# Ledger of designs, part 106: designed miniproteins, single chains, continued (2)

Each design is a single chain, and the fold is of that chain. pLDDT is the mean over its residues in the fold that is shown.

## One batch from the design tools (miniprotein)

Design m7690
Fold by ESMFold2-Fast:
Structure m7690 (fold): chain A 98 residues (1-98)
Amino acid sequence: MKKAKISVEVRVLRDGAGGTVLIALEVEGSDGKKYGLGFAVRIPAGARAGDVFTASVEVDKKTAEEIEKNKDKARITVLGSAAGDVEARLLGKIEEVE
């Protein structure tokens, strides 16, 4: 089964932002279905403003294609103890996995 890898970028906005970040990505696909992905990122206690962390999940190719086509309409919700100290962004390039 062809899989694809979807990645989100988490940028730290403040020194000492240590904690957990949970990212909920939701997209309405071209077929009218909702596609949802969850990511978890651990921010180290020594993290500094400007530090960048990446989290990735493997999904089926159809899910990845629908998210890529509709990423401008994607809703990103950031939760967790470090949520107020980070920015989350969907990365523009989806990596195909064998």
Scores: mean pLDDT 77

Design m7691
Fold by ESMFold2-Fast:
Structure m7691 (fold): chain A 69 residues (1-69)
Amino acid sequence: SEREKLIEEYGKLVLEKSTEGLKSSIKDEEMLQRLIKIINDAVRALKELYERKGVSIEEIEELIKSLEG
């Protein structure tokens, strides 16, 4: 559905922005990889939550816009 596609896009943006922040802040490669895994797991859980809550298309679009700047 359109809502599922937007939730997927939002999750991808959250992951990209979080990963960029970690890469700029963390110099330890092992710690960086472990934290990226944790964020991937958290983003998956967030997407499932938004699908279950029935968050509106308009709300998801606003979240995407906020994250893009």
Scores: mean pLDDT 82

Design m7692
Fold by ESMFold2-Fast:
Structure m7692 (fold): chain A 96 residues (1-96)
Amino acid sequence: EEQARALEHRLMVLDIVAGLLTAAAEASKLASPEIRKRDVENIKKGIEAYKKDLEALQAEVDALEGLTPSQRARLDAAIKRTKELIEKAEKAVKEV
């Protein structure tokens, strides 16, 4: 119960970070070529770190016992949403 809530909260924080990475990629389009290259590399590193964090969270969710079907469905939906936000950030940085 409490562990499920903590994981939902961590996924929500990752959703915010993914949104910020997407916004940073969009903002980098307005930068000079030198600054843009630096910012793009930093955003890519952030995305890779975020993917590793999501893999760790997926493993924690998969290891949870005693979840109701409703709780499992909510966590699975949250993970899917976070994956979609990461993919959106990857697409945004590729367009820079």
Scores: mean pLDDT 83

Design m7693
Fold by ESMFold2-Fast:
Structure m7693 (fold): chain A 98 residues (1-98)
Amino acid sequence: MAPDVQRLLEKDKELMTGPRRDEIVAKTEELLEKYVSEEQREKADIILERFGDQPPEIIALIVLMTEEDVKERHLILAYILYKRGMHYLALLVLESVE
């Protein structure tokens, strides 16, 4: 795994077990409601049903291989990360598409 990906996973775990957890969850849910469409959620649910137990980097590769639109890939990936409990990583992806 690339060092940057390892650092992001560790930071997510630290923040999601810390005092900012509720703030991060609330902001992530607000941005998901604002930016992620029903169609993108349906695509994410299909990937999660088949590959939801895989490491996040493998899921990211699957999304990259199945979706050509960069914005759509980011929104689908953000929803998948949220559904897996990686709320801070989901927030970072959502903020990158604002």
Scores: mean pLDDT 76

Design m7694
Fold by ESMFold2-Fast:
Order: structure tokens, then sequence, then C-alpha cells
Structure m7694 (fold): chain A 92 residues (1-92)
């Protein structure tokens, strides 16, 4: 059982990307995105973190797809594409 280090590295990388991306979205879209869209994004991110902590890859993939759709609706096409790719990886 020596895979724990790799799992921590993946989780750390995801958390770092998530935090950086969220900050950029909030700053960039604060004048154009609705408060509701920003709050919905935060809520989905919280749910994604909970799914990851539970090891529920199916739920995490579903949440990443929902985040991708929301990002696209907010005009963040590159973020939407990235999140969709992450969902595909998590599905395994």
Amino acid sequence: MDRATLEREIDDAMALMVDGVTAVIERNLSSTASQEQIEQYRELMRQLQAAREAGDNDEAAKLLEQLSDLAKSMGQEKLSEFLRQQADKVKK
C-alpha cells in the first residue's frame, strides 16, 4: 500500500489549480458574471472537494462536468475544456 504519496500529489495539484482558477474567475468576471453564477461555482467546487475526499470518482466526474458547463456559460471556454478533460480522467 504505497500509492498514498501519488494520491496526495494528485490531490495537491487539483487543489492548487482549483484555488488559482477560482480566484481568476472571481476577479475577471466580477463585472460581467452574476453573483449567482459565482456562488454556484463555489458550491460545485465545495461538492467536488467532498467527493474527492470520499474517493467517489463517479461523483467527482459528474461535478467536474457541471463545473465545465457553468464555466462555459460564464464565457470561460478554456476553463470549461480543462474541466471536461479532468472529468474524463477522473472517470477512469
Scores: mean pLDDT 68

Design m7695
Fold by ESMFold2-Fast:
Structure m7695 (fold): chain A 88 residues (1-88)
Amino acid sequence: SEIERLQAEAERLLREALATPDPETADRLIEVIRELTRLQLERAPSPQEAQVIRNGAAFTIEQIRRLRDDPEAFRREVAERKALAEKL
């Protein structure tokens, strides 16, 4: 239930950050992802599973920081990557 609440909050904040880039919204989203990662790590005791969770969180946080710093460049890159994925 706590993980489900944080996931819903992260999805809401991501939609807000994409629609209206705001440093506070981006920073709050990063905080929520860090909290989710901590809870997931408490449930995944294997070193391999823990590494996948840590790598995924690090990647996502980096993308959010890029969105915060240059939203137009980030949106353009995401659109280009989606177009390539649909062609593959």
Scores: mean pLDDT 77

Design m7696
Fold by ESMFold2-Fast:
Structure m7696 (fold): chain A 60 residues (1-60)
Amino acid sequence: GHAEAAYKGAYEGGAGGAAASAGEMRRSNDVQGALAAYKGAEEAGDKEGAKLAREEAMKA
């Protein structure tokens, strides 16, 4: 589903991918997707992307 796409986008896209995934989750009001983007960035070692995705999840 949507969360899996967000995870892959953050994991494969680096900081830009994580930011884009977090933005998509915000527009979809999808907390699960925002958390998936955070996990993807974390697994990729992208601290900046993880921070952005986590902040979107907390605000949503």
Scores: mean pLDDT 71

Design m7697
Fold by ESMFold2-Fast:
Structure m7697 (fold): chain A 57 residues (1-57)
Amino acid sequence: GVQEAIQQKIEEALEFYKLGRRDLANKVMEEIEAEAPPSERQAIREQYLEGRQAIEN
């Protein structure tokens, strides 16, 4: 469903982030936020930030 597609895209952005391709990670996240309903954008940002913290710690 839509939620699963969003989660897969966040995982794709996090993979770019792991590779040091923060430019591509940011581009993917901007695309997700633009396509996502406004009510879900905060949760998407929080999920991405949590993933980034897990990678860096």
Scores: mean pLDDT 81

Design m7698
Fold by ESMFold2-Fast:
Parts: sequence; C-alpha cells; structure tokens
Structure m7698 (fold): chain A 100 residues (1-100)
Amino acid sequence: SELDKLLEEIKKLGEEFDKAYEEKDAKSMEKTLREIVKLQRELLEKYPENEALLLAVAGEAQHFIRKIEEAKKEGKIEEKVAEKLIKELRELYDYAMELL
C-alpha cells in the first residue's frame, strides 16, 4: 500500500540518519532528517485521523530533537543548523499533537 511504502522509506531514512550520526557526518544528518520530516508531514496530511500514526510521528519528532541536541553538545553538528532542525521537529510534533 502507499502507507506501507511511506513507512518503509521513513524507516530506511532513519537508518541512514543513524549511520550519519555515528560517522559524525553533519551534512548527511541534516539531509536525511529533513527528508524524514517531509515524509512524516505527508503522513499527517494523508492520514490525519490515524491516531497511532499521529502518536508515532510525535514520538519520533521528540526522539530526533533529543538526538540533535546531543549531537550539538558533542560538536557533531553546528549550533545554527541544529537550532533550525530542532525548530522544524518541534513544528512537526505540534502539528501531530494538534491533530490528536
């Protein structure tokens, strides 16, 4: 299904993000995370009544906020880039929570 394809793509991007995080590749972390946010916004737009998906998106947004804050503290990502990504993730979290 289209839903299953979107979820599989998000999962694959999450694995790519984890690899970039381990390798301290800030550029790949930023790129993969922005793609994840884009696809997760598509999930919220296509399935706004699916409470399980809304909670999953909100939970993943919080997880990535923690990861980016940790990366910032460890010097893995520039402060300005981290702040922009955290803002985008907070907006995603708020959007998911507003739909619940």
Scores: mean pLDDT 89

Design m7699
Fold by ESMFold2-Fast:
Structure m7699 (fold): chain A 71 residues (1-71)
Amino acid sequence: SAAALSAAGAAIFARMAENGGTITADELVALMREAGVSEAAIAAVEARIREQGRTVLTPEEAEDLLVYAAI
C-alpha cells in the first residue's frame, strides 16, 4: 500500500542517516517488511537488487527502489 511504502521510506532514510548516508540491501528489505510492504513488492525489489548486484545503496538508489515497488 502507499501508506506502507511511505512508512518504509521514512524508516529507510532514518536508518541511512544513522549509517552515515547508505543502507545495505538486507536492511532496506527488512525495513520494508517491518513497514508492512507486500511480499510481492518486496520480492520484486529483491529481484532488482540481485540483477544490479548491489549490496550497499545510496539515497538515490533506495528512492529508485521505493518508486519501483510502488509500480
Scores: mean pLDDT 83

Design m7700
Fold by ESMFold2-Fast:
Structure m7700 (fold): chain A 76 residues (1-76)
Amino acid sequence: SKTVEAVNEAIPKVLSPEELEEIAKQSKEKQEEFIEEVIKKLEELIKDKASKADFESLKPLIREGLRHLLEQYAKK
């Protein structure tokens, strides 16, 4: 889908491995704050490439994906 493609293209622009490693060491509260910041940045980057409604429907999946990614980085 166009929204999934736009999100995948935008992820490298809002996430770095170094940032993920640092945030994965932080408290759950800070990890959740980071996830919300990433979602906001993704929304801004894809607003011209995908519909807002499609992005809204994907937000829960993006949030879970980012949470899972942080858990993987936290495992070392």
Scores: mean pLDDT 79

Design m7701
Fold by ESMFold2-Fast:
Structure m7701 (fold): chain A 85 residues (1-85)
Amino acid sequence: SELEELAREWVELARKEMRGEVNEEELRERLEELLERLFELAGVSAAEREAFRAGGPAPQAVLDVWREVMELAREEAEELAREAE
């Protein structure tokens, strides 16, 4: 699923950051790509995206998708940690 794919990419980015394999600019660019995919999955409008980027509150749809992605990311991270043992 697209949520599982997004969660996997989020965990991969976090792992690269922990290993020092990504610099600040690359991390920023990768996080922006993941954030845009999160907005697409949440089905938010361009106006809602702009409001959020201007420091407004996250739309409820984005928070709902974010919670689901974070639960999947936690499961992925736990699986990878177990495989490393």
Scores: mean pLDDT 78

Design m7702
Fold by ESMFold2-Fast:
Structure m7702 (fold): chain A 78 residues (1-78)
Amino acid sequence: TKYTITKDGVEIVIEETKDGAKVTPQGAFSGKLTFPVKYIKSGKYKDTLTGVEYEVSVENGYASFNVPGDVVLELKEV
C-alpha cells in the first residue's frame, strides 16, 4: 500500500511491500522516521540502491529508523 506522511514539514511517500518498503522524501529530511506498517517487522533492512543497512524497530504497528537525508530508499529485509 502507498501512503504519504508529513514529518517536520516534509512530505514522505511510503510504499510498503511484503518484504520491505520504498521511501521517497519530497524534500530535505534527516532523522527518525516513523510510519505505519502491516508486514515490516523489527530487524535489519538493506537499501538495495546503496547497500546501506538500517536497523528498523516496530512497536504498536509503527516502524522507525533513521534516514540520512532527502534520498530515495528501497529497503528489503536482510
Scores: mean pLDDT 77

Design m7703
Fold by ESMFold2-Fast:
Structure m7703 (fold): chain A 62 residues (1-62)
Amino acid sequence: AEEEARQAEIQKKADEMIEKSREGMKHAGELFEKDREEGIKALEETNQLTREGMEELAKLAK
């Protein structure tokens, strides 16, 4: 019963994380074209935030 509500919450958070990751990747790409080092940093930060989001989703899936 609660499993369906939990799955819906996980899906909503996953969708939000995907959108944020896409925006972060786009921003990193724009920075990379102007300044390679800043672009790499922005990409690494976006990847780290994505990993943290996946860890939170995994906790909710328990």
Scores: mean pLDDT 78

Design m7704
Fold by ESMFold2-Fast:
Structure m7704 (fold): chain A 75 residues (1-75)
Amino acid sequence: GAEASEEALELAGEAAEKLVKEKKLSGEEFHDLMLNEPEKFLEEVEEQLRKLGASEEEIEEALNYLKGLIDGMLS
């Protein structure tokens, strides 16, 4: 489903923060990436989640959660 566990949400947050730091993104640039390049955003977050040692299940839950948020913002 599009629901995420507490652990998956924590990992998604850590992955997003690491992405922001590595890419030196402002909050506006981060939001722009999510809205204009959602597939690229999700791919980059997946890579950060894998680097954090997240399980395949946690990665799936976190990405589904983020995809739901992006779909809501694009509508």
Scores: mean pLDDT 76

Design m7705
Fold by ESMFold2-Fast:
Structure m7705 (fold): chain A 101 residues (1-101)
Amino acid sequence: SMKEFAKEVLEQLEAFLDRLIEEAKKISPEVYERVQRLRDAVRKALEKLIESNDYEKLVEFLKALGPALDRLVEAIQKKDPEGALRAADEMIAAVEEFLKK
C-alpha cells in the first residue's frame, strides 16, 4: 500500500540521518547537535504523515528535502562545518514548514 511505502521511505530517511550523525560528530559539536535536531524534526514529520494518510504531502516533503539533503551529504563528506550547518538549517526549516500544515 502507499501508506506502507511512505512509512518505509521515511524510516529509511531517518536511518540515513542517524548514519550522518555519526559522521557529523567528527566535524564539530555544533554540526553534531544540528544534525540531531534535524533527525528529531524528521521523526515528528514521519509520525504526522503516518497519521494523516496524505501521500501528496509525502511527495511535497521529499521534494523539499532532496536538494538540501544532497548539500548536507556533500558538506559532511568534505568536512565543511559551515556548509553542513546551512544545509541542516534548510532541511529543518522545510520540515518545520511541513509540520505547520
Scores: mean pLDDT 79

Design m7706
Fold by ESMFold2-Fast:
Structure m7706 (fold): chain A 91 residues (1-91)
Amino acid sequence: SLAEKLEAMKKTLEQLENMKPEEKEHLEEKLKEILKELKKEFPDKTFEELLELIEEEIERRLKEGEIAEEEAELLKEFLRKVIKKLEELEK
C-alpha cells in the first residue's frame, strides 16, 4: 500500500542521516527500488504523478499529527531528488 511504502521510505531516510557518504548511495538505490515497486502498483501513473500521490499521503499524516513539519519537508525534498534520478535513468 502507499502508506506502507511511505513508512519504508521514512525508515530509509532516518538511516540516511546517520550514515557515511559511501553508505548513502546504497540507501538511495533502496529508495529507488521502493519507488519502482510503487510504480508497479500504479502502472498508469508517471513518476511525477506518484510523487504527487506520496506528497498527498505526507500532507495527510502531517494533518493527523503522525509526522512533524520538518520531517515532511525533508521527505518531499529527498523524494524529488530520487524521482529526478529515476527519470534521468529512463532517458
Scores: mean pLDDT 70

Design m7707
Fold by ESMFold2-Fast:
Structure m7707 (fold): chain A 72 residues (1-72)
Amino acid sequence: SAELRARRERIQRLASELSRLLDTLPDEKVRQELGNAFERALQEERFDSVERAIAALRAGHSPEEVLAILEG
Protein backbone atom coordinates (compact mmCIF):
# COMPACT_ATOMS: atom_id res chain seq x y z
CA SER A 1 0.00 0.00 0.00
CA ALA A 2 0.97 3.65 -0.29
CA GLU A 3 1.12 3.97 3.50
CA LEU A 4 3.59 1.08 3.80
CA ARG A 5 5.77 2.49 1.01
CA ALA A 6 5.83 5.96 2.61
CA ARG A 7 6.78 4.41 5.97
CA ARG A 8 9.70 2.47 4.50
CA GLU A 9 10.90 5.58 2.63
CA ARG A 10 10.86 7.53 5.91
CA ILE A 11 12.84 4.80 7.67
CA GLN A 12 15.43 4.80 4.88
CA ARG A 13 15.84 8.57 5.26
CA LEU A 14 16.39 8.15 8.99
CA ALA A 15 18.98 5.44 8.33
CA SER A 16 20.80 7.85 6.01
CA GLU A 17 20.67 10.60 8.65
CA LEU A 18 22.20 8.14 11.13
CA SER A 19 25.36 7.90 9.05
CA ARG A 20 25.79 11.68 9.19
CA LEU A 21 25.02 11.86 12.92
CA LEU A 22 27.56 9.16 13.75
CA ASP A 23 30.22 11.02 11.75
CA THR A 24 29.76 14.07 14.03
CA LEU A 25 30.63 12.14 17.20
CA PRO A 26 34.16 12.92 18.48
CA ASP A 27 34.92 9.56 20.14
CA GLU A 28 35.90 6.80 17.70
CA LYS A 29 35.04 4.02 20.19
CA VAL A 30 31.60 5.53 20.84
CA ARG A 31 31.01 5.91 17.08
CA GLN A 32 31.82 2.23 16.53
CA GLU A 33 29.64 1.00 19.42
CA LEU A 34 26.64 3.11 18.35
CA GLY A 35 27.17 2.25 14.69
CA ASN A 36 27.14 -1.47 15.44
CA ALA A 37 24.03 -1.17 17.63
CA PHE A 38 22.16 0.83 14.97
CA GLU A 39 23.14 -1.67 12.25
CA ARG A 40 21.87 -4.53 14.41
CA ALA A 41 18.57 -2.75 15.11
CA LEU A 42 18.06 -1.94 11.40
CA GLN A 43 18.89 -5.51 10.37
CA GLU A 44 16.31 -6.75 12.89
CA GLU A 45 13.84 -4.14 11.53
CA ARG A 46 13.40 -2.54 14.95
CA PHE A 47 12.58 0.77 13.30
CA ASP A 48 10.75 2.22 16.31
CA SER A 49 13.87 1.78 18.47
CA VAL A 50 16.01 3.34 15.71
CA GLU A 51 13.75 6.40 15.48
CA ARG A 52 13.71 6.84 19.28
CA ALA A 53 17.51 6.51 19.41
CA ILE A 54 17.96 9.13 16.65
CA ALA A 55 15.64 11.50 18.54
CA ALA A 56 17.61 10.92 21.75
CA LEU A 57 20.92 11.65 19.96
CA ARG A 58 19.52 14.86 18.46
CA ALA A 59 18.20 15.92 21.89
CA GLY A 60 21.70 15.57 23.38
CA HIS A 61 21.19 12.41 25.42
CA SER A 62 24.29 10.45 26.39
CA PRO A 63 25.63 7.63 24.17
CA GLU A 64 24.85 5.18 26.99
CA GLU A 65 21.17 6.22 26.98
CA VAL A 66 21.06 5.87 23.18
CA LEU A 67 22.60 2.38 23.41
CA ALA A 68 19.98 1.37 25.99
CA ILE A 69 17.18 2.41 23.61
CA LEU A 70 18.74 0.42 20.74
CA GLU A 71 19.29 -2.70 22.88
CA GLY A 72 15.68 -2.60 24.12
Scores: mean pLDDT 79

Design m7708
Fold by ESMFold2-Fast:
Structure m7708 (fold): chain A 69 residues (1-69)
Amino acid sequence: MDAVRQQQIAITEKEFGLSPESRKALDIHLEAQELIKKYGTYKEAAKYAEKQGKPEIAKILRNHDDTKK
């Protein structure tokens, strides 16, 4: 259920002195993880993120795939 996402939101809300840039980085990273879970592979998740106009998320996913492959 959505409990895990609510917990991740709570972590963002209880940031320990995180700047707006750190908040954005955290959000991008969490969304990248959700796309991997949904599409099963870094490559497919990256394609979807790029199609959705989320190039920063796509870049993170591609960097992971390139590092491992």
Scores: mean pLDDT 67

Design m7709
Fold by ESMFold2-Fast:
Structure m7709 (fold): chain A 91 residues (1-91)
Amino acid sequence: DDTEFFKKLADELKKRAEEVYRKGREALRQGDIESAKRYLFELEVILGMMEIVRGVAKIIGDEESVEYLDKVIEEVQKKIEELRAEIEKLG
């Protein structure tokens, strides 16, 4: 099932994004702006991977996977914006 494959891949990328986001937040709490910027970059790379996966799902016509990835992408984009705003506020 192609849809199950895409959803599992999206969920794995989401888990990684949540872990990286938590590490970025912890770095900011400790005043480690350099590490927070590194985690922000890693989060942006994960977002790029999600967008590629979404593109593949769209090409093969799996609309259910595209809709699922759109929701996951939106959640990761919000985390990126929050982390970026806090880094800018401290720098």
Scores: mean pLDDT 88

Design m7710
Fold by ESMFold2-Fast:
Structure m7710 (fold): chain A 113 residues (1-113)
Amino acid sequence: SPLEEAEKLIDKTKEEIIKLIESNKELSEEEKKTLIELVDNFAEEVKKIVKETVENKNPEEGIEKLDYLLEVYEDVLEEIKKKQSEEAKKTLEKVLEIVRKMVEELKKILEEY
């Protein structure tokens, strides 16, 4: 099922990012909480788009929504960077790289549906 494949990818990616954030000894507990909340919110919104895309059988609309959500998320991260330490900024850049790769893989799953 494309939905099951996509949800598994989203959950695995979220777990990887959370582990990366939690294992970083140079981040404060407040910075970790902020970064984890951002990732959690993004993952839930991505799951909603994927579910609606599969239910509506409209991969083109779903891909467009994923691109828009990623753009919004990147803009949010740029604003958050203004209030974070240099170490948190580096972690945010790594998180964004992982998120971009996940979105590209999700688009491929939806295109093959």
Scores: mean pLDDT 83

Design m7711
Fold by ESMFold2-Fast:
Structure m7711 (fold): chain A 88 residues (1-88)
Amino acid sequence: MEMEKERKEKLEEKMKERLKKAAEEYKKLNLEVGPSPGSLKMKHILELAAEGKVDEAVEEYKKLVIETQGVTEEEIYKRLEEFFKEEE
């Protein structure tokens, strides 16, 4: 069954913080990415997050994970919830 909206929003906020940190590290280190479509999409996601378009970065990241790993959006939220529980 789908997660409740409030739980999804909390997980998206935590994902936004992680993407912001990843974008800061990307900018700080000026990391090179490969020319593959997946690598270019990931670079674009990090650039969106760095520009403050964090909502767009989250949506593009979810699409990339679904396309590359063959998982559902629901599964992404479950993985994030498990991951963030390990940090609390």
Scores: mean pLDDT 69

Design m7712
Fold by ESMFold2-Fast:
Structure m7712 (fold): chain A 116 residues (1-116)
Amino acid sequence: MEEAEEAARKGEEAKRLGEEAAEEAKGEGSKEAARIAARAGELAKEAARLAKEGSSREKALRALMLAGSAAMAAGTAYTVAKKSEDDEESRKKAAEAARRAVEAASLASRAAEEAL
């Protein structure tokens, strides 16, 4: 399942970028956005894992719900980063982590839909 593997990889990348951005952030808004992006990446990775396992409709539905939660969290992180009044570098890093999380959530959602 190439889409599930890609979603898991991008989810892990979003988590790593979000954790790094949160540690380096000079303002609370960017730090908060980065933490939300890291969590979104983790949720997308879990959704991808359940979609890849694919052994039951129940797992596929759970994967789809987790992918939806990841997408909401990633979108929230992106908005918080963009509306932050923190320094440009901190905002840019948080927004990048959020973008990776959005990509991971989208791929995880598609993988979950195909597992249904």
Scores: mean pLDDT 86

Design m7713
Fold by ESMFold2-Fast:
Structure m7713 (fold): chain A 119 residues (1-119)
Amino acid sequence: SMEEKRKELAKKLAEKLLGLPRRADAGMTDAEAEAWFKELEKLLKEIAKLLKPGESVTATALDPVSKTEMEVTLTKVSENKIELKMTSPSGHEFNYTLEIENGETVVHLDFRDPELAAL
């Protein structure tokens, strides 16, 4: 179904963001960074075709680093902007914003720790 396809793509996109360095300078070669962004852009374009602006899909993704199940909510904000919110069972939040500007994919990450937010 289209819903199953949306969930699978959201899961794959979330796992790619969690499993790979989020900084372009995080020890990757230029070729490795280019390959990572091309795979990210492919997943982004595929999920964007299946959602209208304002629509969301919820999925579960396994963090390959912590081996923790993450709740993933992917929202298409506009034609060129997608937001992913990933929440751990302990309440840690990873918020990714993916934008396509001038043919380039830009990734922003905001991290929230609930223990620090309570201060």
Scores: mean pLDDT 74

Design m7714
Fold by ESMFold2-Fast:
Structure m7714 (fold): chain A 65 residues (1-65)
Amino acid sequence: VDELIEKLTSPSEYERLVAAYELGRLGDPRAFPAIRQSTDPRVRRAAALPMLERGVPEAAEILAS
């Protein structure tokens, strides 16, 4: 999880999006602050969509930020 959180700040856009999606699939609350702090709306959506599928309530907050 920590490696994926670090990848959210990667200079590679592809790496950031992949990390966001994987963090969303895991639904680990340790990742939520980092996802919310992302200025890239694509990163936030990539994480939030799998979270919504899992029923993670924080997904709505991430999309709203």
Scores: mean pLDDT 75

Design m7715
Fold by ESMFold2-Fast:
Formats: C-alpha cells, sequence, structure tokens
Structure m7715 (fold): chain A 66 residues (1-66)
C-alpha cells in the first residue's frame, strides 16, 4: 500500500504556480514513498507534457487507482 496522503503533501511542496510538478521531482517523491521506479514511470510518462511536467490533480487521480 502507498500512503497517498503523504505523497500528496510532499508533491504539494514541489508543485509550480500552474499546478504542475516536474517529472524528476514526482519520480523522486514516488520512489521515496515505496513505489517501484518502473511503476512510477508507467504512471508519469503518459501524463507528461512537452515541458517534462505532470498535472498534480491528474497524477493524484492516477495514484488513487493503484
Amino acid sequence: MIDLEAIRARLETVVDADGRVAVSAALRVLIEHGLPQEEALRILLPLMDEDGTVDLDALLAALSKL
């Protein structure tokens, strides 16, 4: 089980003004909270935009389905 509340709180510290998180920062947060790197990348890569960021709300919605 992943602690979605702890992940949310941590991601909120690295979110930008547009509600987006850099994939590198999101990946680090997910790994620190026990998600395997391969699983984290499978979640992050489909959500990534051209700037290498993911929408925080979309990421949290994807994580809630684990």
Scores: mean pLDDT 82

Design m7716
Fold by ESMFold2-Fast:
Structure m7716 (fold): chain A 62 residues (1-62)
Amino acid sequence: MPKTPELSDEQFLRILGLLASGKMSPAEAAEMIEKETGIRVSPQELLELLSKRIREEVAAES
């Protein structure tokens, strides 16, 4: 059962910041995560995880 590896807060924040700033797309983030962790993740799954966490983190910061 392939699932997204657990990203550290630092790793997540880095990707989140790039996505929130519009610097990279979820597809690019998924590719980087695959290279970083060695686990392939779909941009769809990453998008869902990022969206959920983004809303939580952004709301907490705001």
Scores: mean pLDDT 68

Design m7717
Fold by ESMFold2-Fast:
Structure m7717 (fold): chain A 82 residues (1-82)
Amino acid sequence: VKDQITEKLAELQKRATDEQFEEAAKLIRDTFGGRDPYFAERAVEIAKKLKEGADPAELVDEDIFASAVVAGALESVLLRSE
């Protein structure tokens, strides 16, 4: 499970644009912010660190659930952009 999330984040880090990271952060806040604002901001912080070049494996070790949500949000944004 960790390995799959790490691999997906590494792929997304290389492919996603700054605008797609911003769209993913908005998607996370729109989805979780009303019911769990603490979790939403944790996931947005993981997305910011990933955008700034943080090691995906370290992000997954820091917060596996937030990292999984970031991977899903970025993948959704990238699929919609095609």
Scores: mean pLDDT 80

Design m7718
Fold by ESMFold2-Fast:
Structure m7718 (fold): chain A 96 residues (1-96)
Amino acid sequence: MKPLTPTQQKILDVLAKRPKTVSEIAEELGISQSTASRHLKELEARGYVTRDPVTGRYSPAISDSVLEFAKTFPLTAKKVDGEELLQEILKAYEER
């Protein structure tokens, strides 16, 4: 629908390292907790992140289609193109 804002993309990059709370994300990005919460609510509504009800931590919601193409992950993008990924894996197996 709408593209990710630069701040939302940074939130996803931070969450890709480990699940974090709103407070942790706000501190790491140097933004207010209110701003981080608003972006996380929008990302959750769009299916980019999931909220853990036990810990309150957010983590990236990974899918093998639109969401992976929305992220700048060259290897993940190649996974959607199965033939190209297969050749890449076979090459890694032979050279490693």
Scores: mean pLDDT 66

Design m7719
Fold by ESMFold2-Fast:
Structure m7719 (fold): chain A 92 residues (1-92)
Amino acid sequence: TRAEVLYLSTRANVLGLAARLAKEVGKEAAVEAAEREAEEALARAEESGELSDEELEAMRRGAEEGLELARSLSPEELEEEARRAAAEAAAL
């Protein structure tokens, strides 16, 4: 479903950005940047009026789960999880 695609894609994008930036600026700053990007993306989606409440909830859930994982995982685990999430999103 479109909600499932939005959930997996948003989660993958958050994890991927956090993993990439953690190598350059450290994990804490990387998670902050990923959180800001996710907030901006959700705000744009809400303003568009094109997404249903279920689709917006899926995006929010994906972002929240991605950020929680990025905060809790080691840098090595984060890179692996980001690759896994990207593969799942690409398969839909």
Scores: mean pLDDT 85

Design m7720
Fold by ESMFold2-Fast:
Structure m7720 (fold): chain A 57 residues (1-57)
Amino acid sequence: TNDAISRAVQEALARRDTLTPEQVGQRLERALLEAGVDADLAQRTATVVTRALTASR
């Protein structure tokens, strides 16, 4: 399945203590694009993660 997405999400979440949810989302989107993930999917994944982090606060 999408191992690159799972790894990028875990790496972004590891930085949640030092970054805002928006910054985590921006870094995740960039990491997914660098890994060759489709731009639309990368943006949607970053948006979902950013919302989850914001809702958890």
Scores: mean pLDDT 75

Design m7721
Fold by ESMFold2-Fast:
Structure m7721 (fold): chain A 83 residues (1-83)
Amino acid sequence: EVLELEEDTEEDAEKAREAIIAALKAGDDSAEFTVKNGEAVLALIRGAKAAGDEMGVNLAVESKGDKATVTKVGQRRAPRSLA
């Protein structure tokens, strides 16, 4: 079910990172979270950044009230042409 985040802590950021990675590995393009306040949204954003960096993907975070969704928006591309 939906993971709950309560504050802007390293623990909540790590929980978000692990949940996002698990969802993406399961073939989902998104993961939903319950966020109690703006600090919890910051923890989710940090977790999403860490998950994206670890998996080499771009993630978007959208919050609506007490619900937030992290969506995979693309895979990072290495530069193939030098300027």
Scores: mean pLDDT 74

Design m7722
Fold by ESMFold2-Fast:
Structure m7722 (fold): chain A 66 residues (1-66)
Amino acid sequence: KLQELIERVKKAKTKEELYEIIDEMLKEGLISKRAAEQLRRLVDEDPEKAKSVLLDILQGAISVEE
C-alpha cells in the first residue's frame, strides 16, 4: 500500500489529487492532523514542493520534516 501511495504522488497532476493522498496518509496514521493541515496549505501555495515533501515522508517509512 505504501508503494501505491508513492505511485499516486508521482502521477498526481492536480491539487485535488494531492489533497486525496494527504487524507489517505492521515487515515493510515502516517502523518498527524497538524501535518495534514500544513501539507494541504503547502499544496495550495506550492504544489511541486508539497509533492516532494510527500515523497520524502513515504520513502522514509516514517514522518520526516525539515
Scores: mean pLDDT 76

Design m7723
Fold by ESMFold2-Fast:
Structure m7723 (fold): chain A 55 residues (1-55)
Amino acid sequence: PEVVFTPEQQELRKRAFEIVKEAEKELEENPSLDEQQVHDEISRRVRELAEEARR
């Protein structure tokens, strides 16, 4: 098997996936939400998560 990511990077990817999944569920439950705003929120959370994992 190919070792492409560190354990920290793999954990980050897993958490990023959870953030996206939660945001998609939120958008599904609230169709009045602006899709662009939801994407911006996802990007912000993923960025914060990446910065935390980098430390």
Scores: mean pLDDT 72

Design m7724
Fold by ESMFold2-Fast:
Structure m7724 (fold): chain A 91 residues (1-91)
Amino acid sequence: SVLVEVAELLIELGEKGEVPSEEEEKKYEPLFKKAEEEMAKVMEEIRKRKPSASPEEILAELEREDPALAAIAYAQAGELERARELLERAR
């Protein structure tokens, strides 16, 4: 699963605290773009069902419907422990 691979990569990068090299960024960019597109689609569907939802409520719904996308969101926010828990649920 591309989303699981992206979540795992983001968690590893966050734990290392290192900035990817220019060559690494080029390799990762297509994967991150796919993850962003999938997240946008899921978020749009959640907002259609619950247009007044807070960011926290949207994240909670994302955790239920797609734990891999939720893991990516938490990893981007620096919540690495929560991201790992969600990634294991997505496996």
Scores: mean pLDDT 75

